# Designs tried in a protein design run: designed miniproteins, single chains, continued (5). Part 1

Every score and structure here is a prediction.

Each design is a single chain, and the fold is of that chain. pLDDT is the mean over its residues in the fold that is shown.

## One batch from the design tools (miniprotein)

Design m16001
Fold by ESMFold2-Fast:
Structure m16001 (fold): chain A 62 residues (1-62)
Amino acid sequence: SASEEKRRLARQRAILKARRIAVEVEIDLLKRQGAPQSQIDAAQARRDQLSAQIDELDKQIS
């Protein structure tokens, strides 16, 4: 049903948001430790991919 579909998408979005928070914490840690820019860039790319997936789900939920 449409209601079950919306709940499933909302759950997927919540999981992706939790993963994005974990990656943001990783980015902050890398910056604090003076990690190489390539490592920071890689973590930022993962965050951006998660944000894109969240945006796609938001369009489906709206």
Scores: mean pLDDT 88

Design m16002
Fold by ESMFold2-Fast:
Structure m16002 (fold): chain A 77 residues (1-77)
Amino acid sequence: MDEELSRRLRAKDEEGKEIFIEKLQKEYKVSKEIAEDIVRAILEKDKKSARKVIDWIEKQGYTEEAAEARKILEEEE
């Protein structure tokens, strides 16, 4: 994520969130719901919510997305 996009997400800018969601959908071929859950977990830095979302994503077969989300979560530990 570039510096500008990261700043927009932290400000809870709707445009920044939509760009990030769209990027996840296009690069990882995930549904909008999954992309939204990933973005939410990153923004809230809530380990409980993030872990549940990651576990659910992994069970659905999105192993790459789950691994990336776990990596982000581990950086907060």
Scores: mean pLDDT 62

Design m16003
Fold by ESMFold2-Fast:
Structure m16003 (fold): chain A 70 residues (1-70)
Amino acid sequence: MTKEQQKEAFVKAVKAALEEGASVETASKAGKLAVDLINKGASREEIVEALVKETGLSRETAQKVVDAAE
């Protein structure tokens, strides 16, 4: 990803988390983690598991965050 693509993916991921009721702090952490893992070529399931473990988001919300960041 370019720096601009990472920024756009981050904004989309944060919005998805906020729409599902996450706090700004949790949404920002989730967005950053999702973008970092996507940029490293991690699988969808690996990213979802990392989001659940690191942020406490539900699996359903984590999936929406990954979908938005793609």
Scores: mean pLDDT 82

Design m16004
Fold by ESMFold2-Fast:
Structure m16004 (fold): chain A 94 residues (1-94)
Amino acid sequence: SAEEEQAEADFERAVRDAELLIEVAEEAFPDNKKVQKLIEETREKIEEAKKLPPKEALKELQKIIGEFMRGLEKEIGEAKARELLARVLRRAHA
């Protein structure tokens, strides 16, 4: 159905956005063991989410990325997390 095709396309787009966010965080904080562990755990959760039907996978991915951002803010602070997000948006639109 058109709804299933849209959900699949939305999930693929969200995965690309999530992978870009994780890559930027990994590059920005290579020596921060807590951030690197959070990245590893988040990558594992994304791989598990890919096993779900597209609509459920998208909801789970949104939850996973929300948890990732909260974990980042707790470790690096809100200002650095906002700057990281700005870098991701610049790369996504370049």
Scores: mean pLDDT 87

Design m16005
Fold by ESMFold2-Fast:
Structure m16005 (fold): chain A 108 residues (1-108)
Amino acid sequence: SAVREALLRLARIAEELGFPHVAEAFRAAAAGDEAAFREHFIRTLEELGRPREEVEAGLARLEAEGVSVLELAGVLAAGLGAEAVKAGDEEKVAEIEEALLVLARALE
């Protein structure tokens, strides 16, 4: 419940900051849709200038080593936090930090 609520808050914040594909990744994670999360994660990094083949190969290696959707969602949330800092949106920075703590506790 708390994890799903945190992921949906991150999705709202991502949309408000102008990152709709990041928002869709968080919604997919909240729904337990690993395939949709994977596609939106790859698309986000490709649009940020990472070669798709490199992203797909890297993600496949992380998945083979047991890295979870929730751990990858944490990486996206950290990146979103950096964008909120650049935007000067102190309220969104605080909300992202609170969501990251919820995700971190779920990985214990």
Scores: mean pLDDT 86

Design m16006
Fold by ESMFold2-Fast:
Structure m16006 (fold): chain A 74 residues (1-74)
Amino acid sequence: AEEEAYREGAELARRIADAVLAGASEEELARLEAEAIARGKEIYEKYGEEALKAFVRGALDAARERAAAIEAAL
């Protein structure tokens, strides 16, 4: 559950980052954010706090990797 939550969080964060880099609208970004929040809530309700922590950690790790890649390309 935690490993799966981590992967889901990372994949969702990568989707959001890719959308931002592709010039997605504020409406599309808000939609992706709402999806992320809803999924985090579902994970918490179904698998508890540790799974939610894994989901958030996955998202943060993916965001940091993307930020580092952008910085290196500058």
Scores: mean pLDDT 81

Design m16007
Fold by ESMFold2-Fast:
Structure m16007 (fold): chain A 80 residues (1-80)
Amino acid sequence: DTIAELETQARNYDTIAQGYADAAKRAKKLEEYYESNKDKFPSVLLTAKGEKKMFEENYKIAQAQADALRAQAEALRKES
C-alpha cells in the first residue's frame, strides 16, 4: 500500500526532525550558558551558535520532507 509506505516514511522523518529539535534545544542551552560567560569562552560560544543553527536548519529540512510525504499520501487518498 503506497499510502501506508508514504505515511511510514513521513513518521521516520518526524523522528529525525524530533532528534534535531532536541539537539537544537541542547545547543541553545549551551549557547545561553556561554553567552553568560562569553569573556571566558568566546570561541566556544561561536561553536555553540553554529551548532544550534545547523540543527535548526536540519530540523526544517526533515520536517519539510515529512510534510511532502504526507501531502502525497493525502493526494492518493482523495483519488481513492
Scores: mean pLDDT 85

Design m16008
Fold by ESMFold2-Fast:
Structure m16008 (fold): chain A 67 residues (1-67)
Amino acid sequence: SKEFFEKGRKAFEAGDYERAILYFSLAINSNPEDAKAWRFLAEVLRKMGYDKQAEFYERKAEELEKS
């Protein structure tokens, strides 16, 4: 899970948003309680213009942060 998150962050920093989505999705699949992975996925989606989809992942991250 940590490896997927790190690969996602590197892809995001490089502007490779499609690869960033893939790796953050894999990080969430391996650890669905990792609020950081949900937040980064939301940020990638906002950079791509998918604001409604980003709001869903932002809310999920907030729920996990309250746990």
Scores: mean pLDDT 84

Design m16009
Fold by ESMFold2-Fast:
Structure m16009 (fold): chain A 77 residues (1-77)
Amino acid sequence: SAETEALRLFNEGRYEEAVEVLLSMENPDLETVEMLAALLYGRGELEEAARLFAWLSKQPELSEEDRKRYAELAEKL
């Protein structure tokens, strides 16, 4: 799956490509995107983390609190 490909790219240190694969999907698994965004942030990959947080901040399926938190993270990175 595309999520499996994104995880493989992430494990290879190919973070920009991993993010591109996730964001190219029509319906990426939100938990997978949240997990990878947090892992990128923890690894200091702030530009790639910000891209995923910005995308998460726009997802209507997430709570208003979660969207606001992700928007604030994306702005600060």
Scores: mean pLDDT 85

Design m16010
Fold by ESMFold2-Fast:
Structure m16010 (fold): chain A 64 residues (1-64)
Amino acid sequence: SVATSLVVRHEYERSREALERLREAIANGDEEAMREAAKELGVPDIEAAKRKYELMEAAIRKYL
């Protein structure tokens, strides 16, 4: 279970960093930065990234 805990923690940290970069890119209106953050989140498009961000933000604020 130690290996599983490390993988989950690592994936959460990577998603967290990508979400923060996406948040800053949206605030700056930088489409290139938004696309790079979307790729880090594992989604192909800015629209998909924004939708995923809103869903994760709601889940994080309710449970984390």
Scores: mean pLDDT 70

Design m16011
Fold by ESMFold2-Fast:
Structure m16011 (fold): chain A 87 residues (1-87)
Amino acid sequence: SSLEEEARRLEAELLALLEQLMRLMNQAGVSDEEKKKVLAFAMRGLARVRRLVAEGAPLAEVRRVYEETRAQLEAEIARVKALIAAQ
């Protein structure tokens, strides 16, 4: 696959995780301020991936930013799931 095809797949994965997190945060009753911070963080991560791809950056750098953003979203999903379970 081309780098652009891989980047599109990675972007779709991050958006799916963000959508899942937003649904869980709504269920847990977290504040709009907290939701906005998470959205801003995720959008910054996506923008960085897009910029690196456009600049022809090494795949290792693109993957690192993707993996950092994914890991943080997955950690937040786990945290919110634990909050729901504790209710």
Scores: mean pLDDT 81

Design m16012
Fold by ESMFold2-Fast:
Formats: C-alpha cells, sequence, structure tokens
Structure m16012 (fold): chain A 100 residues (1-100)
C-alpha cells in the first residue's frame, strides 16, 4: 500500500485532538506513553510504540499487528490490524477516544 512514514502529514484527520478512553490510556501508560489530550496522529504513533514494545507486529509483515487475546484487541474489537491502512486504523482509534 501507500507510504508507511509521516502518516500524520498524509491524512488531515491526524490533526484532530482526541482524548483516549480510560482503557486505552491505562494500556498506553503501561508502555510508558503519556496519553492525555493529543492529536489522532500522535495517538497513532503511541499505538505503534505500544505494538513494538509488546512484540505484536507480524514478523513477516511489520505493517500488520496481531491483537488476538490482547487488551488492545478487546478495546478495538479487532484481532488483527493493518497499520498501512491508515484510515481504518484512525477509525479504530476513534472508537477508543473521546472528542475534545
Amino acid sequence: HMKKSKISSINPEANKLVKPTEKLKRLLERAGVKSDVMTLGELFQALVDYLGREGLFDPEDPTVADLRGTELGEIFGADRIDLSDFDKVLELLKKATEEV
């Protein structure tokens, strides 16, 4: 799929301010990520950092993460996430955030 870097400069939705829900906030904080009010693009980067720290990336395709049996999978209602599908990832993040 299209470009995998600087995703926040590709999609204007990435500039929207959001607040993670308590479930997502606690999950990100355990990975050392501060999850107060932030842009959706900053939250996307926080998600990528979390996935990397937990070793959830597919070793054959680092753009895909396996969420089965994880708290992230429960939060998003998804057992697999394709990070190269930026629009779909933003939709999942919106389900786990409050508008500011």
Scores: mean pLDDT 74

Design m16013
Fold by ESMFold2-Fast:
Structure m16013 (fold): chain A 100 residues (1-100)
Amino acid sequence: SISISLSGAGEVSAGSEVTLSAKISGSDKDFKVALYRAPAGEKDPEKYEFISSGIIKSGESLSGSFRAPAEPMRLDVVAKYRFVGTTEWHFGPSIEVNVV
């Protein structure tokens, strides 16, 4: 089975840089990992905004960053992954980031 974790600051200042780290393990295949953000509670995958992506090996981490909105709000950050050589994306974990 695949294990993926996502970490980052839970609270950030408006307009500041938000840094994230996603770690994936559980396969001998390489992964493409992508990080996305949306307003908290968003259920529509098409409304997620791209942050970053990269190809990593099992046990490695992908880092990404984005600029927090200028106005206070709550955001969901979501990690997605696929196996290199495939087109099917799988949802990983999400975290909430509170912009204050």
Scores: mean pLDDT 85

Design m16014
Fold by ESMFold2-Fast:
Structure m16014 (fold): chain A 79 residues (1-79)
Amino acid sequence: SELEKRLEEARERAKENIREFEKRAGEELREYQRRYVEDKSPEVQEESLRRSGEVYRPLGEGLRELGEVFYEMLLEERK
């Protein structure tokens, strides 16, 4: 069905977003640890939080899309 196809496509995008998140989160954590050794200022922590937000955004968007497709499937079952 069309919904099963959309669910599979959303799953694949979610998997890719998780892989991207893991890669970026690892890179940002390593950069934060490096910067934190040199400068323990609030500015370094605030920049790291902002960059972390950018890393988490694609993951959140992918999960939202997956949730929307799942909600559509539930509505179809209620017919």
Scores: mean pLDDT 72

Design m16015
Fold by ESMFold2-Fast:
Structure m16015 (fold): chain A 68 residues (1-68)
Amino acid sequence: NEEAARRVIEELSRYNPERPLSKGQADGLLELARKLGASQEVLDIIQEAKENSLTVSEVRSRLTRLSL
């Protein structure tokens, strides 16, 4: 769902792009994504970011590729 990915990207824009996504931020984004009916691919990217400490910028890039 492109709309769900876009809404998660908008939320990520509030965070510092150069910092790793925190576990708390990732959990909040997973909750938001589930409420929006996001695809499994969107959920997987956020979960990977939580487990592997991906930067906010990298998470945004991966989600943007799904939206295009």
Scores: mean pLDDT 83

Design m16016
Fold by ESMFold2-Fast:
Structure m16016 (fold): chain A 80 residues (1-80)
Amino acid sequence: MEEAIEKMKSKDPKERLDAAFELLQSPDREARILGAKTLAELLKDKDPEVVSRAIAGLLYALGQDDEEVREALIEAVKKL
């Protein structure tokens, strides 16, 4: 988890994408919320591959039975 948070600070959007997916699969809800918010931010990336993978991760997050992760994701997308 700590290592994933460090990767979130990377200037490489692909490293941030990998970290976000790792956080999204965490048993810690706060980590999953952070992962979802990061994926939403990556929707602004200029690389269509990064955007496509971010969309897939967000759809996965929306499919989970986790109201707080979904609410955080909706809020993050509204700020785009």
Scores: mean pLDDT 75

Design m16017
Fold by ESMFold2-Fast:
Structure m16017 (fold): chain A 100 residues (1-100)
Amino acid sequence: TRALLEELERLLREGGERADELIEKGDIEGALRAVAELAERAAELLERAGLEEEARELRELARKIREALEKGEESLPEAIEHAQRAVARVNEILERLRAE
């Protein structure tokens, strides 16, 4: 669990910083793609650790972000909501792992 915790913390920190920087520059689509990648990479780590349900949830959120981006500009608010939920879920999993 320690290696999983460390890698998940790294992914969240780096991914969050990239997304925030892209948002500040007005690249909202780039930021949303960065969050989708974060969720997908976190899901891979969780699946390897046997946390298959949490991995499934993050993959679903990543898929919803990408689908909203494919629908175009009018769906950007949906993509943002899914991205915020994905980041919140990773944080929840991280806090749970720290407690265990």
Scores: mean pLDDT 85

Design m16018
Fold by ESMFold2-Fast:
Structure m16018 (fold): chain A 91 residues (1-91)
Amino acid sequence: TRPKTLEEVLREAVESPDVQEALRLIDEAYRTVKEAIDTLVKAGYKLQAVLLALHAANLFERAAEESTDPEVREHLRQKAEELRKYAAEID
């Protein structure tokens, strides 16, 4: 079966009426993306790692703008910023 995309997981988080569930989904999405980026870096695919990190950061920022809960919004923005900083460090 097709795995859920990062965009689909972030949409579920933003649409969740449960703040704790939303934060859990955000943390799961971040961990999965971070592991994928780290795998690419270790394999020597630095450009692909940077592009994935920046793409993921944009998806987290978009989710933050669509979120109405301030705690969920701030958590998403923090993860986006961490991904942008990591992308800068890979180069």
Scores: mean pLDDT 85

Design m16019
Fold by ESMFold2-Fast:
Structure m16019 (fold): chain A 77 residues (1-77)
Amino acid sequence: SLLDAALARDQAALDANSALYQEAMDLVRQSLSLLNSDPKKAQALMEKALKIFKELLERNPESPTIQLMYAVIKASS
């Protein structure tokens, strides 16, 4: 199906960039854990994650997962 083909292409993009994607996701998780205790550090970590997702998006402009993650994180920062 068209959905299966789209998911397969998206997964291939994520697999090719797995280390960088995981680094960005870890920064997001760390940021969220610090929102109440250290909001300045939380913001700095989220800004680092946003920069990584921007680079991932520039390299993989047709990945719907990366497009969505960039948009959500940008709206949250």
Scores: mean pLDDT 85

Design m16020
Fold by ESMFold2-Fast:
Structure m16020 (fold): chain A 69 residues (1-69)
Amino acid sequence: MEETIKEAIKQNKELALKYLEEAKKTGDKSKALLAIDYASHAAHGAISLGDLETLEEMGKIKKEAEEVL
């Protein structure tokens, strides 16, 4: 169960970072929204595991994506 959550966090974090970088390069608001969505999913997993480091990283991704919108 915990391993499944860790894998989900990792995948959502990687997608959040990918879409954030694409949004910053292209100004594409749809990609900024995707970055926020994936970061939110990773943050939910991090809360479930008490992973404050990942939660803080996801908050930073969401802030940067909001700046693109």
Scores: mean pLDDT 83

Design m16021
Fold by ESMFold2-Fast:
Structure m16021 (fold): chain A 86 residues (1-86)
Amino acid sequence: MIGKITIEVDGEMDPELAAALARAAASRVPGVKRILEVKYDPEKNIIEVVLEFDSEEALRQAADAIAEMLERAGYKVKSVKVEVLE
């Protein structure tokens, strides 16, 4: 399955840091098969991650992992949206 995770943060991030943190967090989830795309929009403070996963639980775990990594890095997560793309 393919899914999209959209995370809004409070404040601007460096685009390279945003992408690196999201990729590192998602890659730690066993049910994530591949990360297809990571985008950061600095004007909206939104990180979008498109990934291939084994189960909806893995997609949720990936979203949680990214949010936790951003919070650990000192960023406040304002919203998390998870979508299954079919």
Scores: mean pLDDT 84

Design m16022
Fold by ESMFold2-Fast:
Structure m16022 (fold): chain A 89 residues (1-89)
Amino acid sequence: SVLEEVERLLEEKLEEAKRLYEEGDVLGARSVVFEAILEAFSKALASKDEEVIKKVIELLERMIEELPEEVRAAARKVLEWAKKEIEQA
């Protein structure tokens, strides 16, 4: 399912972002998280299911809460931007 695919994607990207952050690559960690947000939204929108889109947003919000503080602020900003783009589409 789209939800299972997105959950796996987010788990893999969260682990990669944490690894990069621990290695001192804050920009790399942010980049990985930004790509994960955009890819998850792309998959959700392709489903054309409003409940799937809502659940993907919930999964993204959960992922962001598990990020280091330096990465979380930037990730929240990207997620809010993506939410607004969906509302305008």
Scores: mean pLDDT 82

Design m16023
Fold by ESMFold2-Fast:
Structure m16023 (fold): chain A 87 residues (1-87)
Amino acid sequence: SDDRARQLVDQAIQAARNGDYDTAIRLAQQALTVATDPQIRADALAIIGASYYAQGDFQSMNQYFSQASRLGVPVSDDVYDVVQQVV
């Protein structure tokens, strides 16, 4: 369900803002299992990438940001803000 996926992304954004990057990754990965909307998928992938960057895992960061960019949709403003705060 895209409604459930959006809720999971919103929870992942809050976890990332609090510095809980493991929780942000887990919630965003759960969102990807139920998301069909490319916008929600791009948001989830970008949060995972930013969270890996915060943890010093630049290889995983590049992998997830590359996946997000391939969807061809801009991330939402809330996700852009959290990515800019982390990176």
Scores: mean pLDDT 88

Design m16024
Fold by ESMFold2-Fast:
Formats: structure tokens, C-alpha cells, sequence
Structure m16024 (fold): chain A 64 residues (1-64)
């Protein structure tokens, strides 16, 4: 349905909403996104290189 980058954007937005609500830290939000992204990569056959790029993209997005 969504591209890998669109999935990351959605999960980052959800994580930032939880951080703003005081429900979790930025680190916890990143760990949740990383967990979902690793699971998504395993299910969809993403390469380790593609997974690494998406993890970096998620980290950068959480700091913007």
C-alpha cells in the first residue's frame, strides 16, 4: 500500500505525536520505528543496505 519511505514518514509522525503528548522519549519513538521497519524489511525482502538507509532517514526525520 505505502512505499517504505511513506511507511517511515507515517511511523515517525505517530512517534512524534507520542513524544509531544509526553507518552515516550525521542529515543523510545526511534526504537519503535526501528522495530517496525526491521519487521517490514523482513516481510518485504528489503536488502540490508535499503534497511540501513531507511533507519538513517527515520533518525533524521525525528530530529527535524
Amino acid sequence: MLSPREKVDLWVEEGLERVRAGEQSLREAFMEVAKKLIEYAEENGLSLSELGELLQYAADRLRR
Scores: mean pLDDT 81

Design m16025
Fold by ESMFold2-Fast:
Structure m16025 (fold): chain A 101 residues (1-101)
Amino acid sequence: NPEVERVSRALRILEDAINGKSVPSREELVEALDVLIEMYKDLGVSPETIELYEELRELVRLLSSEEAARVLQEVNEMLREGKSLEEIIEWLRKKIEEVRK
């Protein structure tokens, strides 16, 4: 099934970046995040969770591949630490503003 393979590849790319196994290209990370966001919308995941990944995708578009992988790792760590979705979204928005200067 091409759709199942597409989703599986996207999840593997994100997982490998988060675990430091690889530094995917910025373009591969953006595509993987697009797939994840589409899947979450289809599954009816909360609007706040979707907003978090949309802001993460926007930040990744502005960064180098290595910086994007580090940001994915930082977001994953914040989620593991139990930080609120609102706090993570605000942190991502602040990072976007800093990079656009």
Scores: mean pLDDT 87

Design m16026
Fold by ESMFold2-Fast:
Structure m16026 (fold): chain A 67 residues (1-67)
Amino acid sequence: APKLSEEQIEKIAEKLSEEFGLSKEDARKIVEGIVNGDNSPGVRLLLEGKASAEALNAAARLVREAA
């Protein structure tokens, strides 16, 4: 799993919130999930209609680039 600082996680979550219209809370859950090797939070939010597949793909890319 990538080792990201809390500040890096927050900045990625803010960027996802701004670009994809997610709440900051939901964006943060997606990013923290990816960092911990757990995609379940992102998949759950997608099924609830609170996140898009594009947002999940962008989150994975941004986490990988920040690592």
Scores: mean pLDDT 80

Design m16027
Fold by ESMFold2-Fast:
Formats: C-alpha cells, sequence, structure tokens
Structure m16027 (fold): chain A 88 residues (1-88)
C-alpha cells in the first residue's frame, strides 16, 4: 500500500472516531502526496472527504482549487479559491 493511501485510510478512521482535527491533518497530508505524484483523481477523492468532515475548512476548498487548476479547469479552480478566501 502506498503512503498516500495509508494516510487516507488512517484519516478516515480518525473521522469515524470524531477526531476531526487529526482526520483533516492526515487527509491533507495524503492529498499533498497524491498531488506530488500527479494522481489528481485520488487527490480529489481525499479533498472531497475533507469537505464532508468540515465544509468550513478553508484549506480543503483551496486544495480543490489547486487540483482543478492542475486538471486545466481554471473556472472551477477560481470558484473554489474564492470559497476558501471567504472562509479564511
Amino acid sequence: MDFGQQLYQQGLQYAQQGNNDMALFLLSSSGGIYIDNNDYQSALDVTQQMIQIDPNNSISWRSLGTIYRLLGDDDLARQYDLQSDLLS
């Protein structure tokens, strides 16, 4: 199992226990690893879980903006960056 997937699974376990701070930390780390590996679909899946855990977390919305920009969807990227800025 790759390290990004291990962090993703551990993050989900902490979310199930109600430890949202640890869950978001581990999921953020997992998402960063997937982005660095150009695995943007896995990065999206991780970031969507972060938004489900805390839709008011500005970092999660900024991560969506980054991923969609890397996918070439500049309009969606800008919308998610604006959402992040409103929550900051």
Scores: mean pLDDT 86

Design m16028
Fold by ESMFold2-Fast:
Structure m16028 (fold): chain A 76 residues (1-76)
Amino acid sequence: MYSVTVSLPGASEEEFKKKAEEIKRILETVPGLLDITVGKDSVTGYFDSLETAERAKEILRKKFPEAVVTVSPVGS
């Protein structure tokens, strides 16, 4: 499986919390989503395939151009 991690460097706790909820909603619209975890400064969605992970990344980058969005294989 693949992780899509969205981080907002320099965002305040309140700003991150609001954007994290919006990011979660966007991730939930993407087919193949398995799980979501929310950290202190990042939101990670887990996907069943690279194709669905890359689709999530594209949507997130279009809606949050300021965010750092990374896709990584999960299995470590």
Scores: mean pLDDT 82

Design m16029
Fold by ESMFold2-Fast:
Structure m16029 (fold): chain A 58 residues (1-58)
Amino acid sequence: AQLAADSVATIQAAADGYYNRLKAEAEKSDPETGKKLLEEAQARRDRFNAAAAQILAA
């Protein structure tokens, strides 16, 4: 079954898209707000990567 590989690709693409969108918004914001937006984006990306690793291990 290709489901594990497809799930990993979907999670990574979603995380990258979300990160890029928040990064663009952070660049238009003040430095304090921008830092918080990037930290939130990074935390979500780390969470998605952890989920992908679990799917690949199963």
Scores: mean pLDDT 75

Design m16030
Fold by ESMFold2-Fast:
Structure m16030 (fold): chain A 92 residues (1-92)
Amino acid sequence: MEVTPETLERHKKGQEAAIERALADPRTRELAEKAREALEAGKEEEAIRYAKEAMLAAGMLEETVERLLKAGYSAEELLAEAGQAIALREAF
């Protein structure tokens, strides 16, 4: 896949939509809000902690969450993963 400015913008919009999904779901809303507040305050470590809890609340396996953390995913990327897990669950 070629990385173009248009591809990056679409990816960013998809990530933002997934984060909004995590904020809209009652199971993850409080954790996603706390993660966003921590990110806005520059508290990356705290944001990652809340994003991890949001992924678990979204029903993701601990093994999957641990792999993403070890891969160096940002708090925003982790929140997007939680939102994607919710979207996939609701599609069925």
Scores: mean pLDDT 78

Design m16031
Fold by ESMFold2-Fast:
Structure m16031 (fold): chain A 72 residues (1-72)
Amino acid sequence: MTIVVERKAGTPEQKGAAQAEFDVVESTASKLGAKLIGKLIDAPPEEVKTISIEEAVKRGRELGKKIKEKIK
């Protein structure tokens, strides 16, 4: 199974948050025997909401839960 997650980022902070979310989802996917493909799409900073790394990690955990539910 392949899981694809796309995130838009324009600043280093936005890219860091997206990577943190990808890392959390990848950890969950690996435990389920799935492959994660994280796609980072360059976008103007004003078109992307900047979130904290903590919020990105929380988002990744919620996405991981949804992935587990779909596999059951």
Scores: mean pLDDT 80

Design m16032
Fold by ESMFold2-Fast:
Structure m16032 (fold): chain A 89 residues (1-89)
Amino acid sequence: MEEEVKKKAYERWLGLAKLAAENGLAEKFRELAAELRALAAAATDPKEAALAAELAELTERIAEAIERGDWEAVEEEAERIAELIAEYL
């Protein structure tokens, strides 16, 4: 039943993502990307600066994918963010 739970979770997230896209979610991701770029510029640790910069780039790609309605690209970039955070921990 793990696949059924994952499918329902995915359908819920996709539905929320579509509603949020219709209500300007792409702009919110662009704002977050700008904040992450500012954090990268302010970071004193090169590793923290690199992480923040990469997160900003991935977040901006999510905003662009949302604007295009490319939900497969949104999922791919979100997975990259999750992997990057896991490697940092």
Scores: mean pLDDT 73

Design m16033
Fold by ESMFold2-Fast:
Structure m16033 (fold): chain A 86 residues (1-86)
Amino acid sequence: SEFYEKALEAQREIDKKIEELAKKYGISVETLRKILDDIRAAGIPPSDETIEEIAKKYGLSPETVKKIIDEYLNYKKEVSEKYGLP
C-alpha cells in the first residue's frame, strides 16, 4: 500500500512537471506526452538521430526537444529518488 501511494504521488508530480514543460516550450500537453512516448519507444537515453527525427515530426528544433527531454528525465530521476522508487 505505501509503495503504491508513493508511486501515485510521484506520478502526480511528474504530470505537473509535464504541464509546466508544455507551457514553458509553447506546446500542448498532448504533444509533449506523444514526444515522451516516442522517446520511450526508441530507447532512453535517445540518440541524436532520434531527437532530430522527433523534432521534425512535431515541428520543433532538435535543441528544443533535447532540452525538454533532459529536463523531463532529470526531474523524473529526482522524483524517483525523493520517493525511494526505482
Scores: mean pLDDT 86

Design m16034
Fold by ESMFold2-Fast:
Parts: structure tokens; sequence; C-alpha cells
Structure m16034 (fold): chain A 74 residues (1-74)
């Protein structure tokens, strides 16, 4: 399954707007921490595979945030 499909399926299991808001806040924190880690790795000239892994994590977090925001708006 794609990250978008997994995020959508997982979010569909949540039954309250409060659960969605808590998850959204957590995802936004993970995104911010991931962005800080990416900048640190780039400054340290870390291996490209480590940079790519963090960038994938950031991309996944952004997809989850979008899915959660759409669900809260519905």
Amino acid sequence: MSPEELAREWAAGLRSDDQLRVLLAHAERELAEGQAELERLKAENAPQDEIDRVERGIANARVLIEVLRERLAA
C-alpha cells in the first residue's frame, strides 16, 4: 500500500475529532523534528542514504497531515 493509502486507512479507524487533532499535532511535531534532523545531516555531510531516509519520513508526515486535515474539514 502507498503511504497515502496507509495513512487514510489508519485515520479511518479513528472515531473522534479529538483523536484526529491529537494525531495531527503529533504528525506536525514529527515533521518539524524531521526537518531539523535533515538540516543537521546536510550540515554534517551525512551519507545520501541517511538523507534520503529522513526526506522520505518528511514526505510521509506531510501526506499524513494532509489526510488528517481533509478528514477534520469533512
Scores: mean pLDDT 79

Design m16035
Fold by ESMFold2-Fast:
Structure m16035 (fold): chain A 58 residues (1-58)
Amino acid sequence: EVPSDLVLKQIAKKFGVSVETVKEIVRLYFEEKKSLEEIAKELNISVETVKEIIKAAK
């Protein structure tokens, strides 16, 4: 399921990123099937942060 805006805001606050960044990470991983490493490189975020955001969005 696509996370609600409220869930995305909670994730953004927890990891110190914008809601738009969380939405982009979710889109790239679930819709475009990109790897955690590709997403981390594209958004200049650590792989660990991308992994935790994806785990929180499930």
Scores: mean pLDDT 78

Design m16036
Fold by ESMFold2-Fast:
Structure m16036 (fold): chain A 55 residues (1-55)
Amino acid sequence: MDAPASAEDLAALEELKAQSKSEKVKAFADEALASGREADVGVAMVAAAVDLATA
């Protein structure tokens, strides 16, 4: 039922996290990475990308 996140998605989220200046977004990304779930990682990637686009 729960699909694990792909290695590529995990790497992409780590890159987005590294570029973000928001501690809140970094913490959210860390939680998603720790869960390893596709849905959690996907949501965190979108949140980090929006933060970078608005920074």
Scores: mean pLDDT 78

